# Ledger of designs, part 33: designed miniproteins, single chains, continued (3)

Each design is a single chain, and the fold is of that chain. pLDDT is the mean over its residues in the fold that is shown.

## One batch from the design tools (miniprotein)

Design m9197
Fold by ESMFold2-Fast:
Structure m9197 (fold): chain A 65 residues (1-65)
Amino acid sequence: SALAEGLELLSEGRYEEAVEKFEEAIRADPQNALAWGALGAALRKLGREEEAERYFAKAKELDPN
């Protein structure tokens, strides 16, 4: 799955490619809180802190636990 591929890329430090895979995962399932959170984590690694915070907020909204 795009989510699984994104997580592998994230673990390899391939942050821009991970972002693309997490965006694919979100397009397939916009309710997947893990995909939104993972996108935020990848963006934070790229120094895109403001964007990361927005996606973390979305992940928290979908899964507040």
Scores: mean pLDDT 88

Design m9198
Fold by ESMFold2-Fast:
Structure m9198 (fold): chain A 97 residues (1-97)
Amino acid sequence: SKEEILELVRKAMEALGYSEEEIDRIVETLKRVLDGQELPLEELRDFARKFGEILTEAINKGLFSEEDLKKLIELYHKVVDLLHERLRAEFGGRPRL
């Protein structure tokens, strides 16, 4: 299912007119997230924002089936939750304030 998700995102970005360099960058970052790799906070934040933009554009153009859309929205929620957990770890745990 990881390979299917990566291919769905690649095809959607191609249909939206993104460059091969932009597609490869986003797909590689998504692969790292799916593999459970810890991203730098800034990279994770920028990725979450860009992935949300790509999904919104693809939805507006009807590029996904209902089944594929559900999978991608669930993945987006997981990315946002991971970002929120990272932000809480960095800023919410001050034991001296």
Scores: mean pLDDT 81

Design m9199
Fold by ESMFold2-Fast:
Order: structure tokens, then sequence, then C-alpha cells
Structure m9199 (fold): chain A 87 residues (1-87)
């Protein structure tokens, strides 16, 4: 496995963990305002779509694109988590 492929896999794992954290906060969070919940759901949905694209890019041999997409997915998931934790 190349360094770039390893980097892509690590970024995808990090994105997956943040997405899961957001899903857990949405499911088990109490008293979250509906506007915050809706915004977080949209961000998590977009993050999941980007993570799927990252997986497809990695399978196609484009590790650099997979890294970019996975990082974007993680940033969106981190924003969703922040919204839910600050709600």
Amino acid sequence: MSEKEREALMEMVRASMEILRGIVLLRYGEDIPEEARKKAEELLKKAMELLDKAAAALEAGDAEKAIELAREARELAEEAVKILEEA
C-alpha cells in the first residue's frame, strides 16, 4: 500500500468516526432545537455522501482525491458535532 493510500484510509476512518459521533448526538441528544437538528442532519448527510465519493475515488486509484473528499467529509461532520454540542 502506498503512503497516499494509507493517508486516504486514515482520513476516511477519521471522517467515519466524526460522522458516527454526530449520528449518536442526534439520536440520543435531549432538548436539541429543531433548527440545530435540521442543520446538523444536512451536514451529516453531505459528509456521508463525500465519504462515499472518497471510497469510490480510492477504489479507482485516486488516493489524492480520496484524501480531499475525506477531509471535506470530516470538516462537515465536525461542524455538525459542534452545532449539536453547542445546542
Scores: mean pLDDT 87

Design m9200
Fold by ESMFold2-Fast:
Formats: structure tokens, sequence, C-alpha cells
Structure m9200 (fold): chain A 65 residues (1-65)
């Protein structure tokens, strides 16, 4: 989740610890097949646009392997 956490920090201004918590929660949702909820969570908690949320969500999915 290193690249996803870094992207979250740049786009949202969250601290490393906050970005790690968000990334882990989003990773868990993606693992459960709840990708739409994961994108919505990124928009609400990190203040990302829908486009940014899709990009970060994709990074989290790739790094969660």
Amino acid sequence: LERAVAALQRLSGLSREEAERVAREVADLIKQGRGKEAAELLQRRAGLSPEEAERVGTLIAIESL
C-alpha cells in the first residue's frame, strides 16, 4: 500500500497514519467485492473527486495483492 498511501497524502493532505488507515479500510472493502463503497469512502473521508477516488482505489487494489 506504499504508493496508494503516498497518493492519498498528496491528494487529500492526510497524515501518513490517517492515509494508512483509509487505505487499509478501502483495501478491506475491495477484498470483499465492495468497490463502489470503497470509492465512496475515499470521496467522503479523503475529499477526493470521483476520478481521483477511482485512481487511488485502483492503486490500493493492485498493492493489496
Scores: mean pLDDT 82

Design m9201
Fold by ESMFold2-Fast:
Order: sequence, then structure tokens, then C-alpha cells
Structure m9201 (fold): chain A 69 residues (1-69)
Amino acid sequence: MVQQPRVTIPEEMTPEEVRELAVEVARRMAELAKMPPEAKEKLVEAAEAAAEGREEEAKELYEEALKIA
């Protein structure tokens, strides 16, 4: 059967759930903004790094995504 995963960001989440939702949100945002695949990839990586607390890497990846987009 086809399942439609639909989640909102809950107030309490595990770090793994935060990472997965951050990636999903970034992917959706890139699609809504019609970003090129390269920019979308960087945005997803930035979201993953941010969710993991890797702030420096997230910032650099986000800047690269914006530069491409």
C-alpha cells in the first residue's frame, strides 16, 4: 500500500528526527523555489549540518546554495 508520510515539526524530537525533518523541509523549499539540482543538493546538506549542530559547515553550504541559485 502507498503511504503518505506527513509530519510537522513536534516540540520534542530526537536528534535523528530533527535531521530527517530538516532535510525534508530543505528539499521541499528548494522545489518550491525551483532551485537547480546543485543548489538543492547544497541546501539539503546545509540543513543536515545545521540539524547536527555543525553550524560552520551549514553556513558554508547554505552560501554555496544561494550562490548557485
Scores: mean pLDDT 72

Design m9202
Fold by ESMFold2-Fast:
Formats: structure tokens, sequence, C-alpha cells
Structure m9202 (fold): chain A 66 residues (1-66)
């Protein structure tokens, strides 16, 4: 329940600030204390690798929902 509420909060923040999937993944990983993965997600977003950024976002959501 808490993880699902947190995910919705992050999604609302992302839409309000026009965040990309890579930036959303970085936010989730940072919330989980996984700063190395957060940095990787930001790097992927900067490089414009949308497919990898989307995959990282899906993986971050899965980690958050554990």
Amino acid sequence: EEAEKRLKEIDELAKKNNLTPGQKAARIYAELGKYDKAKEALTVAINGDEEKAQKMYEEAVKELLK
C-alpha cells in the first residue's frame, strides 16, 4: 500500500515537472538509496536512449513495489 502510494506520488510529480522515464527511474532509485543506479538512469536519459531508460524505469518500479 505505501509503495503503491509512493509510486503514484512520483508519477504525479513526474507529470507536473515533465520528467522522462530515465529521470523517473533515477528518482525512484534515489528514494531506494541506490544512487549508483540513479546515476546510470540519468546518464541513459541524457544520452537519449529512450528504450533503455524505459526499461530502467520498469525495473525501478519493480524494486519499489517489493
Scores: mean pLDDT 76

Design m9203
Fold by ESMFold2-Fast:
Formats: C-alpha cells, sequence, structure tokens
Structure m9203 (fold): chain A 64 residues (1-64)
C-alpha cells in the first residue's frame, strides 16, 4: 500500500491528478486507507505533491 500512496503523491507533484486518484484507489485496495485518503484529499484540495507525500507517509505509519 505504501508504494501506491507514494506514487500518488508524486503524480500530484507532476500535476497528474487522474494518476494520483488511481494510485490512491490502489493504496486503499492494498489496505492502506490512511495513505489513500490523504492523497485523495490532497487531489481534491489542490494541495502540493510534497505536502501530500508527507501526509501519505504518515497515513502508512498509522495503518501499520
Amino acid sequence: GEEYARKGAEAIAAGDRERAREYAALAGQSGNSGGASTVGMAVKDGASGELARRGAEEGVRSDL
């Protein structure tokens, strides 16, 4: 799950919001709901990829 959340954050940084949503969905399906939720919310709010990446990593740690 962590890998997909990280890729989602990178997609946000690149401005590819569709890819970010795809990776957030994959992270959620992998059992990383915290990371997926953080990436998804960042996409909706237009947050930077850097901020989304940090939040996604925190979500992954919380899901452990």
Scores: mean pLDDT 62

Design m9204
Fold by ESMFold2-Fast:
Structure m9204 (fold): chain A 72 residues (1-72)
Amino acid sequence: MLESERGQLEVELALLAMQLEIARRLRDKELLEEVLRRAEELLKRAEELGDEELAREARALIEAAREAIEEV
């Protein structure tokens, strides 16, 4: 059961990373803020699962999203 949730979070992380790249290129602050919110939620889920690797990737995505928001 937990492995199924982990797989779903991994897919969500990959999709958020792609959305971040698109939002950054478009300079869409609203979309960047949505990516940030979803990444923060994903981080909480990863921490609940005890998945350190997924949590690190989520933290990196949060950092990248915050940086991109500052550029807009």
Scores: mean pLDDT 82

Design m9205
Fold by ESMFold2-Fast:
Structure m9205 (fold): chain A 56 residues (1-56)
Amino acid sequence: MEEVRKELERAIEGARELAEQGLLRLARHTLSDALKRAEENGDEETAREARELLEE
């Protein structure tokens, strides 16, 4: 689970970088995938972060 959480955190950071570059559709896709994987692994913290970023 530690490795999965680290990968999900990196995916969220990558999505933030895509959003900063104006690639909003790619950022949303990356966040959506990270949210789905976090929910499948029961990682409530990462899932909440992905949901919050998707709302902005």
Scores: mean pLDDT 76

Design m9206
Fold by ESMFold2-Fast:
Structure m9206 (fold): chain A 78 residues (1-78)
Amino acid sequence: SSAITARALALGDAAGEEVRAAGLAAGLPQREVDRRALGAYVATALLTSLALNLGLSEEEMTAENLSEALIAYLKELE
């Protein structure tokens, strides 16, 4: 659990910084850069946390595998 959280946050930070650097290089306003970087961070951290908690490895973190794992998990909740 804590290891999954740490990895999700690390990947989120990396994605956020990449998006921030790209936005600054493109000359976007600071508020827009901050908004996009935060969005990338949150989306990456949440999706990584979900994938790893569903038993996917980082190498298996494709949109297809995430969708299949999520559908299976939701069906088990019914």
Scores: mean pLDDT 80

Design m9207
Fold by ESMFold2-Fast:
Structure m9207 (fold): chain A 55 residues (1-55)
Amino acid sequence: DDAERRAWAERQRKETLEKIKKLLKEDPNISPEEIAKKMGISKEVAKRLIERLKK
């Protein structure tokens, strides 16, 4: 139930972060707007994920 949904959400988050890491590695100058467009997420979500990866 909640444990299975939480595990799925955590895996999805990890996969999303890994894809963003690859995008940044291929193009270090990529903007948050471009990442948002490629990932199909909002610009605000892309900015937050990039900031988390830098910490």
Scores: mean pLDDT 75

Design m9208
Fold by ESMFold2-Fast:
Structure m9208 (fold): chain A 55 residues (1-55)
Amino acid sequence: SSALKKKIRELVMEEASLTIQFLHYLLQGDEEKAKELQKKADEIAKELDKLVKSL
């Protein structure tokens, strides 16, 4: 559905944003913040996998 495709696009963009933030904190030496952001990205990746399989 068009709504499902829109949701997938939104989650892909959110995952990309979190990855950029993860790299920023990793380069700053903030390992704890980087791990937090990676966990958030993993949660979005899991939701994406579920939605893609629903296509």
Scores: mean pLDDT 85

Design m9209
Fold by ESMFold2-Fast:
Structure m9209 (fold): chain A 60 residues (1-60)
Amino acid sequence: SADTQISEELKKAQDALKKGDSEKAKEYAKKTQQLLRDLGLDDEADTVYSYFMKKAEKVE
């Protein structure tokens, strides 16, 4: 289901941040954003993306 895919991509983004892999964190954040937009959750998509982009920038 879409919810399962979103949860999996979010976990991958979080795991990438924990490992210091800012590039992978950004990739998974973009995938999560697209999945949320496909569900019509544009505000949530932008919030998640902004959160991970800010966190990834601080890891670099």
Scores: mean pLDDT 80

Design m9210
Fold by ESMFold2-Fast:
Structure m9210 (fold): chain A 56 residues (1-56)
Amino acid sequence: SMEEKLEQGNLAAAGAVVAAAEGDRERAEQGIRTALDYGDKKSAEAARKAMEEAGL
């Protein structure tokens, strides 16, 4: 369902934020792509902003 997809996207984006804070660019980018694949553009955009703030 759409709700389940958004939940999975949100979890992937949250993982990307954590990876960005740890300096792991590759894992952060993977999490952003996964969030986008689940249709959670808002969470993916927030995670990308976290990468920018981390200098990635």
Scores: mean pLDDT 82

Design m9211
Fold by ESMFold2-Fast:
Structure m9211 (fold): chain A 66 residues (1-66)
Amino acid sequence: GLEEEIAELRKKIEEIERRIEELERQAAEARARGDEETARRLEFEIEVLEGLRGIYEGVIKLLEKK
């Protein structure tokens, strides 16, 4: 049902948030070693994941209105 769909989307958001945290750690490590190119690439990947998280959050809000 609708509640199960919302729960699955929340789970996907949680998985995305864990991935973002790992990438933020990797980007910080890259910067610490002077690898700015790798840090920028990882930051771009974080932006893409933040966008996807926002889409899933938007879908949950839309479903909660129905």
Scores: mean pLDDT 86

Design m9212
Fold by ESMFold2-Fast:
Structure m9212 (fold): chain A 75 residues (1-75)
Amino acid sequence: IEEEIKELKEEIEKLEKEIEELEQKIKELKKELEKETDPEKKEKLKKEILELEEELGILEIRLAVLKRELKKLEK
């Protein structure tokens, strides 16, 4: 049980870091989009932002599942 808790905490920490990296990339792309005036480049940026937001959503769900599992083990 204690070893399982440690393993879950490590997985949670890794996912949190990955989520933070994606959030930073999304913020940078949104800033780029705000400054962009070319319609073609705007569409490419919007698509990239959407794809990263979808990836972020998947990781957020996975993180929530792992945190629920951790709470069940910790009581």
Scores: mean pLDDT 83

Design m9213
Fold by ESMFold2-Fast:
Structure m9213 (fold): chain A 83 residues (1-83)
Amino acid sequence: SRLELEIDILLTLKEAGRALSAAEIAEATGASQSTVSRNLRRLAKDGLVERIRVSPTTTLYRITEEGAEYAEAAKELLEERRS
């Protein structure tokens, strides 16, 4: 679902502890780069990730403090559903 992918993206960024490209996030989550890019745009609009333009052809994404808090809360909810 959309929510599960959003949580996976945020947890991937949190676990990495660094800025990642959409391609790196796509590889980590198993989603297409286009689907990841669409989700990253919404997460950035919601303040959960920061969009960093490194060059005209390279954009990286970093988790925000709000995004880290959201990811931790969402992880607990996912663990409850799987338990």
Scores: mean pLDDT 82

Design m9214
Fold by ESMFold2-Fast:
Structure m9214 (fold): chain A 55 residues (1-55)
Amino acid sequence: SLAETIAEVEEQLELLRKILEEKGDQMSPEVKALFEKAIATLEAKLDELRAQQAA
């Protein structure tokens, strides 16, 4: 369902943010940028999914 997909994306975002918070200081700038891009991409997807649920 759409609600299940939203929950999965939220869990993925939480995991990536936790990794960046815990290990960000040990990452190269390039690796940090990849994580930030992945987070931004998932945030955009989450916004789109929530818009579909609101319709």
Scores: mean pLDDT 85

Design m9215
Fold by ESMFold2-Fast:
Structure m9215 (fold): chain A 66 residues (1-66)
Amino acid sequence: MPSRDQLLRALVAELMGRPEAAKTLSLDELLEEARMSREQAEEALENVKRYDPDSLAELEEYVLSL
């Protein structure tokens, strides 16, 4: 099962338009480059879970491919 941290990394990297960055950067580094707080990233993930299940499924599949 993907961890919440892995999903947050993948989501922030996707929002930056750089999915590959999730493989090389820490969550803190991704948040700094995206100019997002952890709280904002967690809210974005909860919104994806609630309103965009297709994007969530793609995100989970990407994390499992890592």
Scores: mean pLDDT 79

Design m9216
Fold by ESMFold2-Fast:
Parts: C-alpha cells; sequence; structure tokens
Structure m9216 (fold): chain A 71 residues (1-71)
C-alpha cells in the first residue's frame, strides 16, 4: 500500500503529466478553464473526503505546473 507521502508524489506526477498534455492539446484558455473546473470539483469532493486533501492539492499543483511548462 502506498504511504501518504508516496500518494502525494504520485498524485503530483500524474497531475503534471495531464497538465502538460492539456497544454499541448488545448488552447491556454481551454486549459485554464479545465484547471478551474478541476479545482471546483476537488473542493466539493473534499467536503466528503477531507483526508484526501493533501493528495488532491498535490495533483492540482502538478496539473498547474504541467500547463505552465508544457507550453
Amino acid sequence: MLSPEELKELAYERGYGLGELAAKKFSEEEAEKLFEELEKQSEEALKSEPEDREAVEAGLEGFRKGIEEGK
């Protein structure tokens, strides 16, 4: 089973890869809208599963960085 730290690292890496792919496939505006929608959905999900917050935040941070660097 993954430790909480390993789960955060995995979430970040996966988020980064998806963000980089989004930056290459979509326009900047479309990629930013996708990120905003993911943030909203994540905050809603965390109301039910707050223990996932660190992993979710790591994934979102990775996605944002992937968009920035995948351009």
Scores: mean pLDDT 78

Design m9217
Fold by ESMFold2-Fast:
Structure m9217 (fold): chain A 82 residues (1-82)
Amino acid sequence: SAEDELLRRAVELRQRILDLYDKAKTMSKEEVEKLLEEARRILGELRALYAQSTDPRVQAFLRAAIATVEDAIAELEKLLKE
């Protein structure tokens, strides 16, 4: 279903952000800036999926995924200031 496809995309995007965050821990600050750009793109894509979803369960997952991405962005921004 369309909602199942939205959920699958949200799961993939959430996993991508976790992978980017783990990669950032082994990279230079200059490379972290590029990862931040991709993380912000992923956040935008998750917000677009949330706007398309009509299933409360999928919306709940997307809210959690968005929060995960926002937390990861905050941690990446913190790395750049250290």
Scores: mean pLDDT 78

Design m9219
Fold by ESMFold2-Fast:
Structure m9219 (fold): chain A 59 residues (1-59)
Amino acid sequence: MSSIQQGQQEVQQITDSVVDNLNKKAQQAEKQGDTEKAKALLQRAQDVRQGGQRTIESM
């Protein structure tokens, strides 16, 4: 049986995985010279981190 703390840890790990993917896409956009796309991806990564934290706080 998973405790609420264990569930929070799992949400954190999932959030980190999604953020890592967005960061990689942002790096690729930077390499392509698409700074606007890179900024949008970084903003999305930040939103995902905040969403994950809110989810944890709601558990």
Scores: mean pLDDT 80

Design m9220
Fold by ESMFold2-Fast:
Structure m9220 (fold): chain A 70 residues (1-70)
Amino acid sequence: MTLTPEQEEEVRLALGEIAITVAYLAGKRKGLSKEDILKEVLDAVNRAAEQLGLSPEQKEELIKRAKELA
């Protein structure tokens, strides 16, 4: 089963959002400060953008969501 290019882009963005949420929740459970959590979440955004081949626009959306969580 092969996804269409449009569906693949949606999946990449969704995976990026999941990675950010997981990083946030993991940091919070570890008792990290808000600033340390934000740092880990932003690192997760950068890694997801590189690994998933996100567009600059998609990366900006993930950064915005990361800041909303912190």
Scores: mean pLDDT 77

Design m9221
Fold by ESMFold2-Fast:
Structure m9221 (fold): chain A 64 residues (1-64)
Amino acid sequence: MVEEKVKKILELGEEAMKKLIEKGDLGGASRVGGLAKGAAEETRKDPSKAEEAEKRLKEEIEEL
């Protein structure tokens, strides 16, 4: 279950990075990649934070 949550977070980050790269926003793509990696690592350490980490990642992506 925790690996499924991690996969979802990483997939959201990869999809957002791909869209940003296609727009030429390499800085935004790098930022989202770092945020997704951080959220995934935190979810592995504490699975109870998975939903909050995913929500924060989505909010950061929308801020771009």
Scores: mean pLDDT 79

Design m9222
Fold by ESMFold2-Fast:
Structure m9222 (fold): chain A 78 residues (1-78)
Amino acid sequence: KGREALLAGKYDEAIKIYEEELKKNPNDAQTHLNLAAAYLKKGKYDEAIEHARKALEIDPSNVNARAVLAAAETLKKK
């Protein structure tokens, strides 16, 4: 359902769904990554960086988390 909201461009709905998922499983790297992607789409770069870093702390090999982190840091500088 969170992914459906992301695909539909409903980023606020996606963020709410993923935040509820994190309440149940706070150390889920995939949920942190999805939340980072949603924040990135909203232009909320600080929040995107925070969640991307958390996903990478949980799974250091996650290439998607590294990509989202790099994108958020680059866009924040612009």
Scores: mean pLDDT 82

Design m9223
Fold by ESMFold2-Fast:
Structure m9223 (fold): chain A 59 residues (1-59)
Amino acid sequence: GKLYRAIFDFYAKTPDELTLKKGDLVEILEEVDENWVYGRNLKTGEEGLVPKSFLEEVK
């Protein structure tokens, strides 16, 4: 999948969401809608929903 980086901390509020720390690398597994993607945190190995606005594309 495409690689992105967390530009902000995000804390999961539900089991379906993915917790991120700023700087974490995320592999996009699925685009869910205009605001959310399903991704995997490469540091923790956890998967879940994350807001697109919290991610930037890795160059």
Scores: mean pLDDT 85

Design m9224
Fold by ESMFold2-Fast:
Structure m9224 (fold): chain A 82 residues (1-82)
Amino acid sequence: AEELLEKGLKHLVEARKAALNGDRETAIKHFEEAIKYFKEAYEKGDERAKPLMLMAEASLAHLRGDTERAQRLYDEYAEVLA
């Protein structure tokens, strides 16, 4: 699980850098890869992956213009952190 979490975090960092630079296509690809790794880590019992997966999914929904889905995922992310 730790290796999957680490790979997801690397993609999350690259996705955030691309998003800050306005590179939407690169950001989307890295968020999708981060979500895949976080989902696998969570399925293998790494609870730390759940908030990371929700944050990445919310960011991806926002980049795709799905504001309702993004808001719902951000709300779920906030609940997991509480």
Scores: mean pLDDT 81

Design m9225
Fold by ESMFold2-Fast:
Structure m9225 (fold): chain A 73 residues (1-73)
Amino acid sequence: SSLEKLIELLEKEIEEGRRRGEEEEDLELMEKLLELLKEKKLEEATKLLQSVSSVPSATVESLLELIERQQKA
């Protein structure tokens, strides 16, 4: 499903970010998003994405599109 693929992508991004030494605050934010997606709290996940400017815009747009598709299913 689109949600499962999104979760896999986000888990991979967190793992790669830790290996690169990304800021802990950014990693915690992505981990919070991951938890919300696993709990199927799509509205809360969307709000979190919209409030975060540190996540790349292309990633944010892709994540929002996938969340919207899953929410409409």
Scores: mean pLDDT 69

Design m9226
Fold by ESMFold2-Fast:
Structure m9226 (fold): chain A 107 residues (1-107)
Amino acid sequence: MENLEKRKKELEEQIKKDPTNVDALVELGDIYVRLGKYEEAIKYFEKALEIDPEHPLAPYTLAVLGRAYLKLGEFDKAIEYAKKALELDPTNFLARYVLGKAEKLKA
């Protein structure tokens, strides 16, 4: 029931007014993932990490970035970002899943 296109436009407007809004960048990246646009999602997640690598969302952002690379078949990048997410938060289940899946598919 969530209108992804409406929320996407709202987030794009927020980012236009404040391009350093990490929360808006991460949420917009998640919307692009739900739309199957993994390359666009990666762009927003990487921008969020560039702006504030110490942000409370950084472990989550690294984990979803790893998942996006996994979806593109970029297994080495998926492993790299999943490991970075686990370094910040060892309990991150998404990062553990991405790491295990990428290592299995690479082998």
Scores: mean pLDDT 87

Design m9227
Fold by ESMFold2-Fast:
Structure m9227 (fold): chain A 88 residues (1-88)
Amino acid sequence: SSEKGLQESIQLFTELVDKSGKYGDGRYSVKKAENLLKYLEENFEKLSEEEKKELAEKALKEAEKAKEGGFKEKAEELKKKIEELLKK
């Protein structure tokens, strides 16, 4: 993939994830956090440290919303995976 194409896909993916989770259902927040984590894992070596941090912060925010929506166990699992990925 071209670097420009990757950067555009990161931004589009982030925007789509942000737009999809405006409902008060914690399931949407779980899905957003999972999608952000998956993108981070798949593109980890291609992302800058600043991009990794920003995407991780967004994923952690969505995990926190999921916890507030009653998905505590799944949210804690996602938070742990995001934090461990950032230690790499």
Scores: mean pLDDT 73

Design m9228
Fold by ESMFold2-Fast:
Structure m9228 (fold): chain A 64 residues (1-64)
Amino acid sequence: SSLVRRAIRSLRGPHTDSQAIEALEELIKETGSELARKALEALKQGDLPTALGYLLELLKELES
């Protein structure tokens, strides 16, 4: 969940998308999460609201 929280903070803060992408790629490597893959694809398309939606859903799934 620390990687998910890092990705969310990167997207909501003054950080570059590259930092969020790196966090998501590490999360996918460790978990194989479908939601993380969808968030990464949305980020690559520049769709930040959709990427945030997937990350928030993933956080809920992992920390519920």
Scores: mean pLDDT 74

Design m9229
Fold by ESMFold2-Fast:
Structure m9229 (fold): chain A 70 residues (1-70)
Amino acid sequence: LKELEKEGTILEIVRAMLEGAKAVLQDLIARETDPARRAQLQAELSRVQGEIATVDERIKKIEAEIEKLK
């Protein structure tokens, strides 16, 4: 149980960091006037969004396992 809680805490921190990166990228895209750089930033945003989805699924799985151990 404690190991799952630790992993969940680490994943929550990673998720918060990725959400921060997403917000920064969205702001940069809104301010970017060069279409090539905007496209690169949009590609990075898509990558970050994919990583958030992966982390969310792992958190969900850990939470389900913790619930079963209660």
Scores: mean pLDDT 82

Design m9230
Fold by ESMFold2-Fast:
Structure m9230 (fold): chain A 60 residues (1-60)
Amino acid sequence: SFTLTVTFKSEEDARRAAEAVRERFPDFEVSVSGNTVTITTDASVETAVGAALLAIGEGL
């Protein structure tokens, strides 16, 4: 399993990012704490990285 953590400038950016990841990857464990989004998955590294990149894009 892989755990990725992405920190944003605001809690609203983090919430938008988490929502986008949940919509695209519903089987992922996605949690939000303040301005930080944590993604945990048993998927491949490539899939986990893809989810993190999507989160970053939506949190801009």
Scores: mean pLDDT 76

Design m9231
Fold by ESMFold2-Fast:
Structure m9231 (fold): chain A 67 residues (1-67)
Amino acid sequence: ELPEELKKRLEELEKEYEEKLRKAREEGNLEEGRKLLREMYEKVAKLFRELGYEELAKLIEETIAKA
C-alpha cells in the first residue's frame, strides 16, 4: 500500500498529536483541540504532497476546509 517512509512519518505525526490532543481534552480546551487537529491534518497533507501523492493531499486539504 503506502511506502514505508510515508507510513513511518505518518505514525510519528499521529503519535505526537495524540499526546497533544489528550492534554487539550484533559484541560477541556476545545479550541486548542480543534486547532491541533487542523494543524495535524495540514502536516499530513504536506507530507503526502512531498512524497508525490498530490491527489491525496488535495483530498485532505478539502476535508480540513469542510471541517
Scores: mean pLDDT 77

Design m9232
Fold by ESMFold2-Fast:
Structure m9232 (fold): chain A 65 residues (1-65)
Amino acid sequence: ELSLEERIKFLLEASPEEREEFVEEEVEKLIKELEKDGIKLTEEQKEELRKQMRESVEELLKRAL
């Protein structure tokens, strides 16, 4: 697990492709954890999680700059 500071540093140094990979990996992990807890996500909810994750990454980068 990466600390918040480590994640911000990674994202600041990452290429656009690496940032997209990070978003996809984090969303995939979240979906799997929710499904293990018996929460069935709709296609719409999965899309919303991806949007929220991208927004969170953008906010973290803005605050780090």
Scores: mean pLDDT 76

Design m9233
Fold by ESMFold2-Fast:
Structure m9233 (fold): chain A 86 residues (1-86)
Amino acid sequence: SELLKKAQEDGSLEVEAEILIRQAEAVYKDYKAGKLTKEQAERFYERIRASLEARKEYLISQGADPEKVEEILRKALERLDEILKK
């Protein structure tokens, strides 16, 4: 996604997290429409979660405020978990 790449270049974790959550919502819609199996949807969600966690670790290693990064990530993971429970 060009938006995801731009968010990474701009260093905006909030924008990157929003793009990844929108991707998870799209995966959920495809799953409910019968376009994806539950296993396929779960693999996409796992990759999204891993991407969010890796980005958190990277930003903290580069000197980002850990409390700010943790807050953004926590909110994104809570939204992801709500999608998984639908």
Scores: mean pLDDT 77

Design m9234
Fold by ESMFold2-Fast:
Structure m9234 (fold): chain A 66 residues (1-66)
Amino acid sequence: MEELEKRIEELKKRAEELKKKGFTHYADNVLKYIEEARKALAQGDVDKAKFYIEEAEGHIEYAEKV
């Protein structure tokens, strides 16, 4: 759980940096997946949380390559 929480915090930082650079659409998508991951963790659904974290990571990596 603590490792997934750290991944969520790192994704939040990266999304905020994208938003500051004007990539608001990509940042909003990442933040949406982060919110779903946090909701899943609150429900004890680690597999669902991991899925949303991986989706957010994929989206932010794609945005950072552009």
Scores: mean pLDDT 80

Design m9235
Fold by ESMFold2-Fast:
Structure m9235 (fold): chain A 71 residues (1-71)
Amino acid sequence: SSMKKKAVTLATAGGILFSAGDLELAREMYEEAIKLDPDDAETYRLLGKVLRELGEFEEAEKYFELARKLA
């Protein structure tokens, strides 16, 4: 699916931005990736990690639980 391929590209961009310390833009990339492919457990886990680094601990735990349920 073209949408799934776009989701992978966005998640990859999110990972690069996260590694560079651009946490807000990494968050946006992962949120868009989830909109395009809501069944990718790994993207939920990566968004959880970004949210934890941003101090959004309750939201991070929510996304870690969603990742666990999808895996």
Scores: mean pLDDT 89

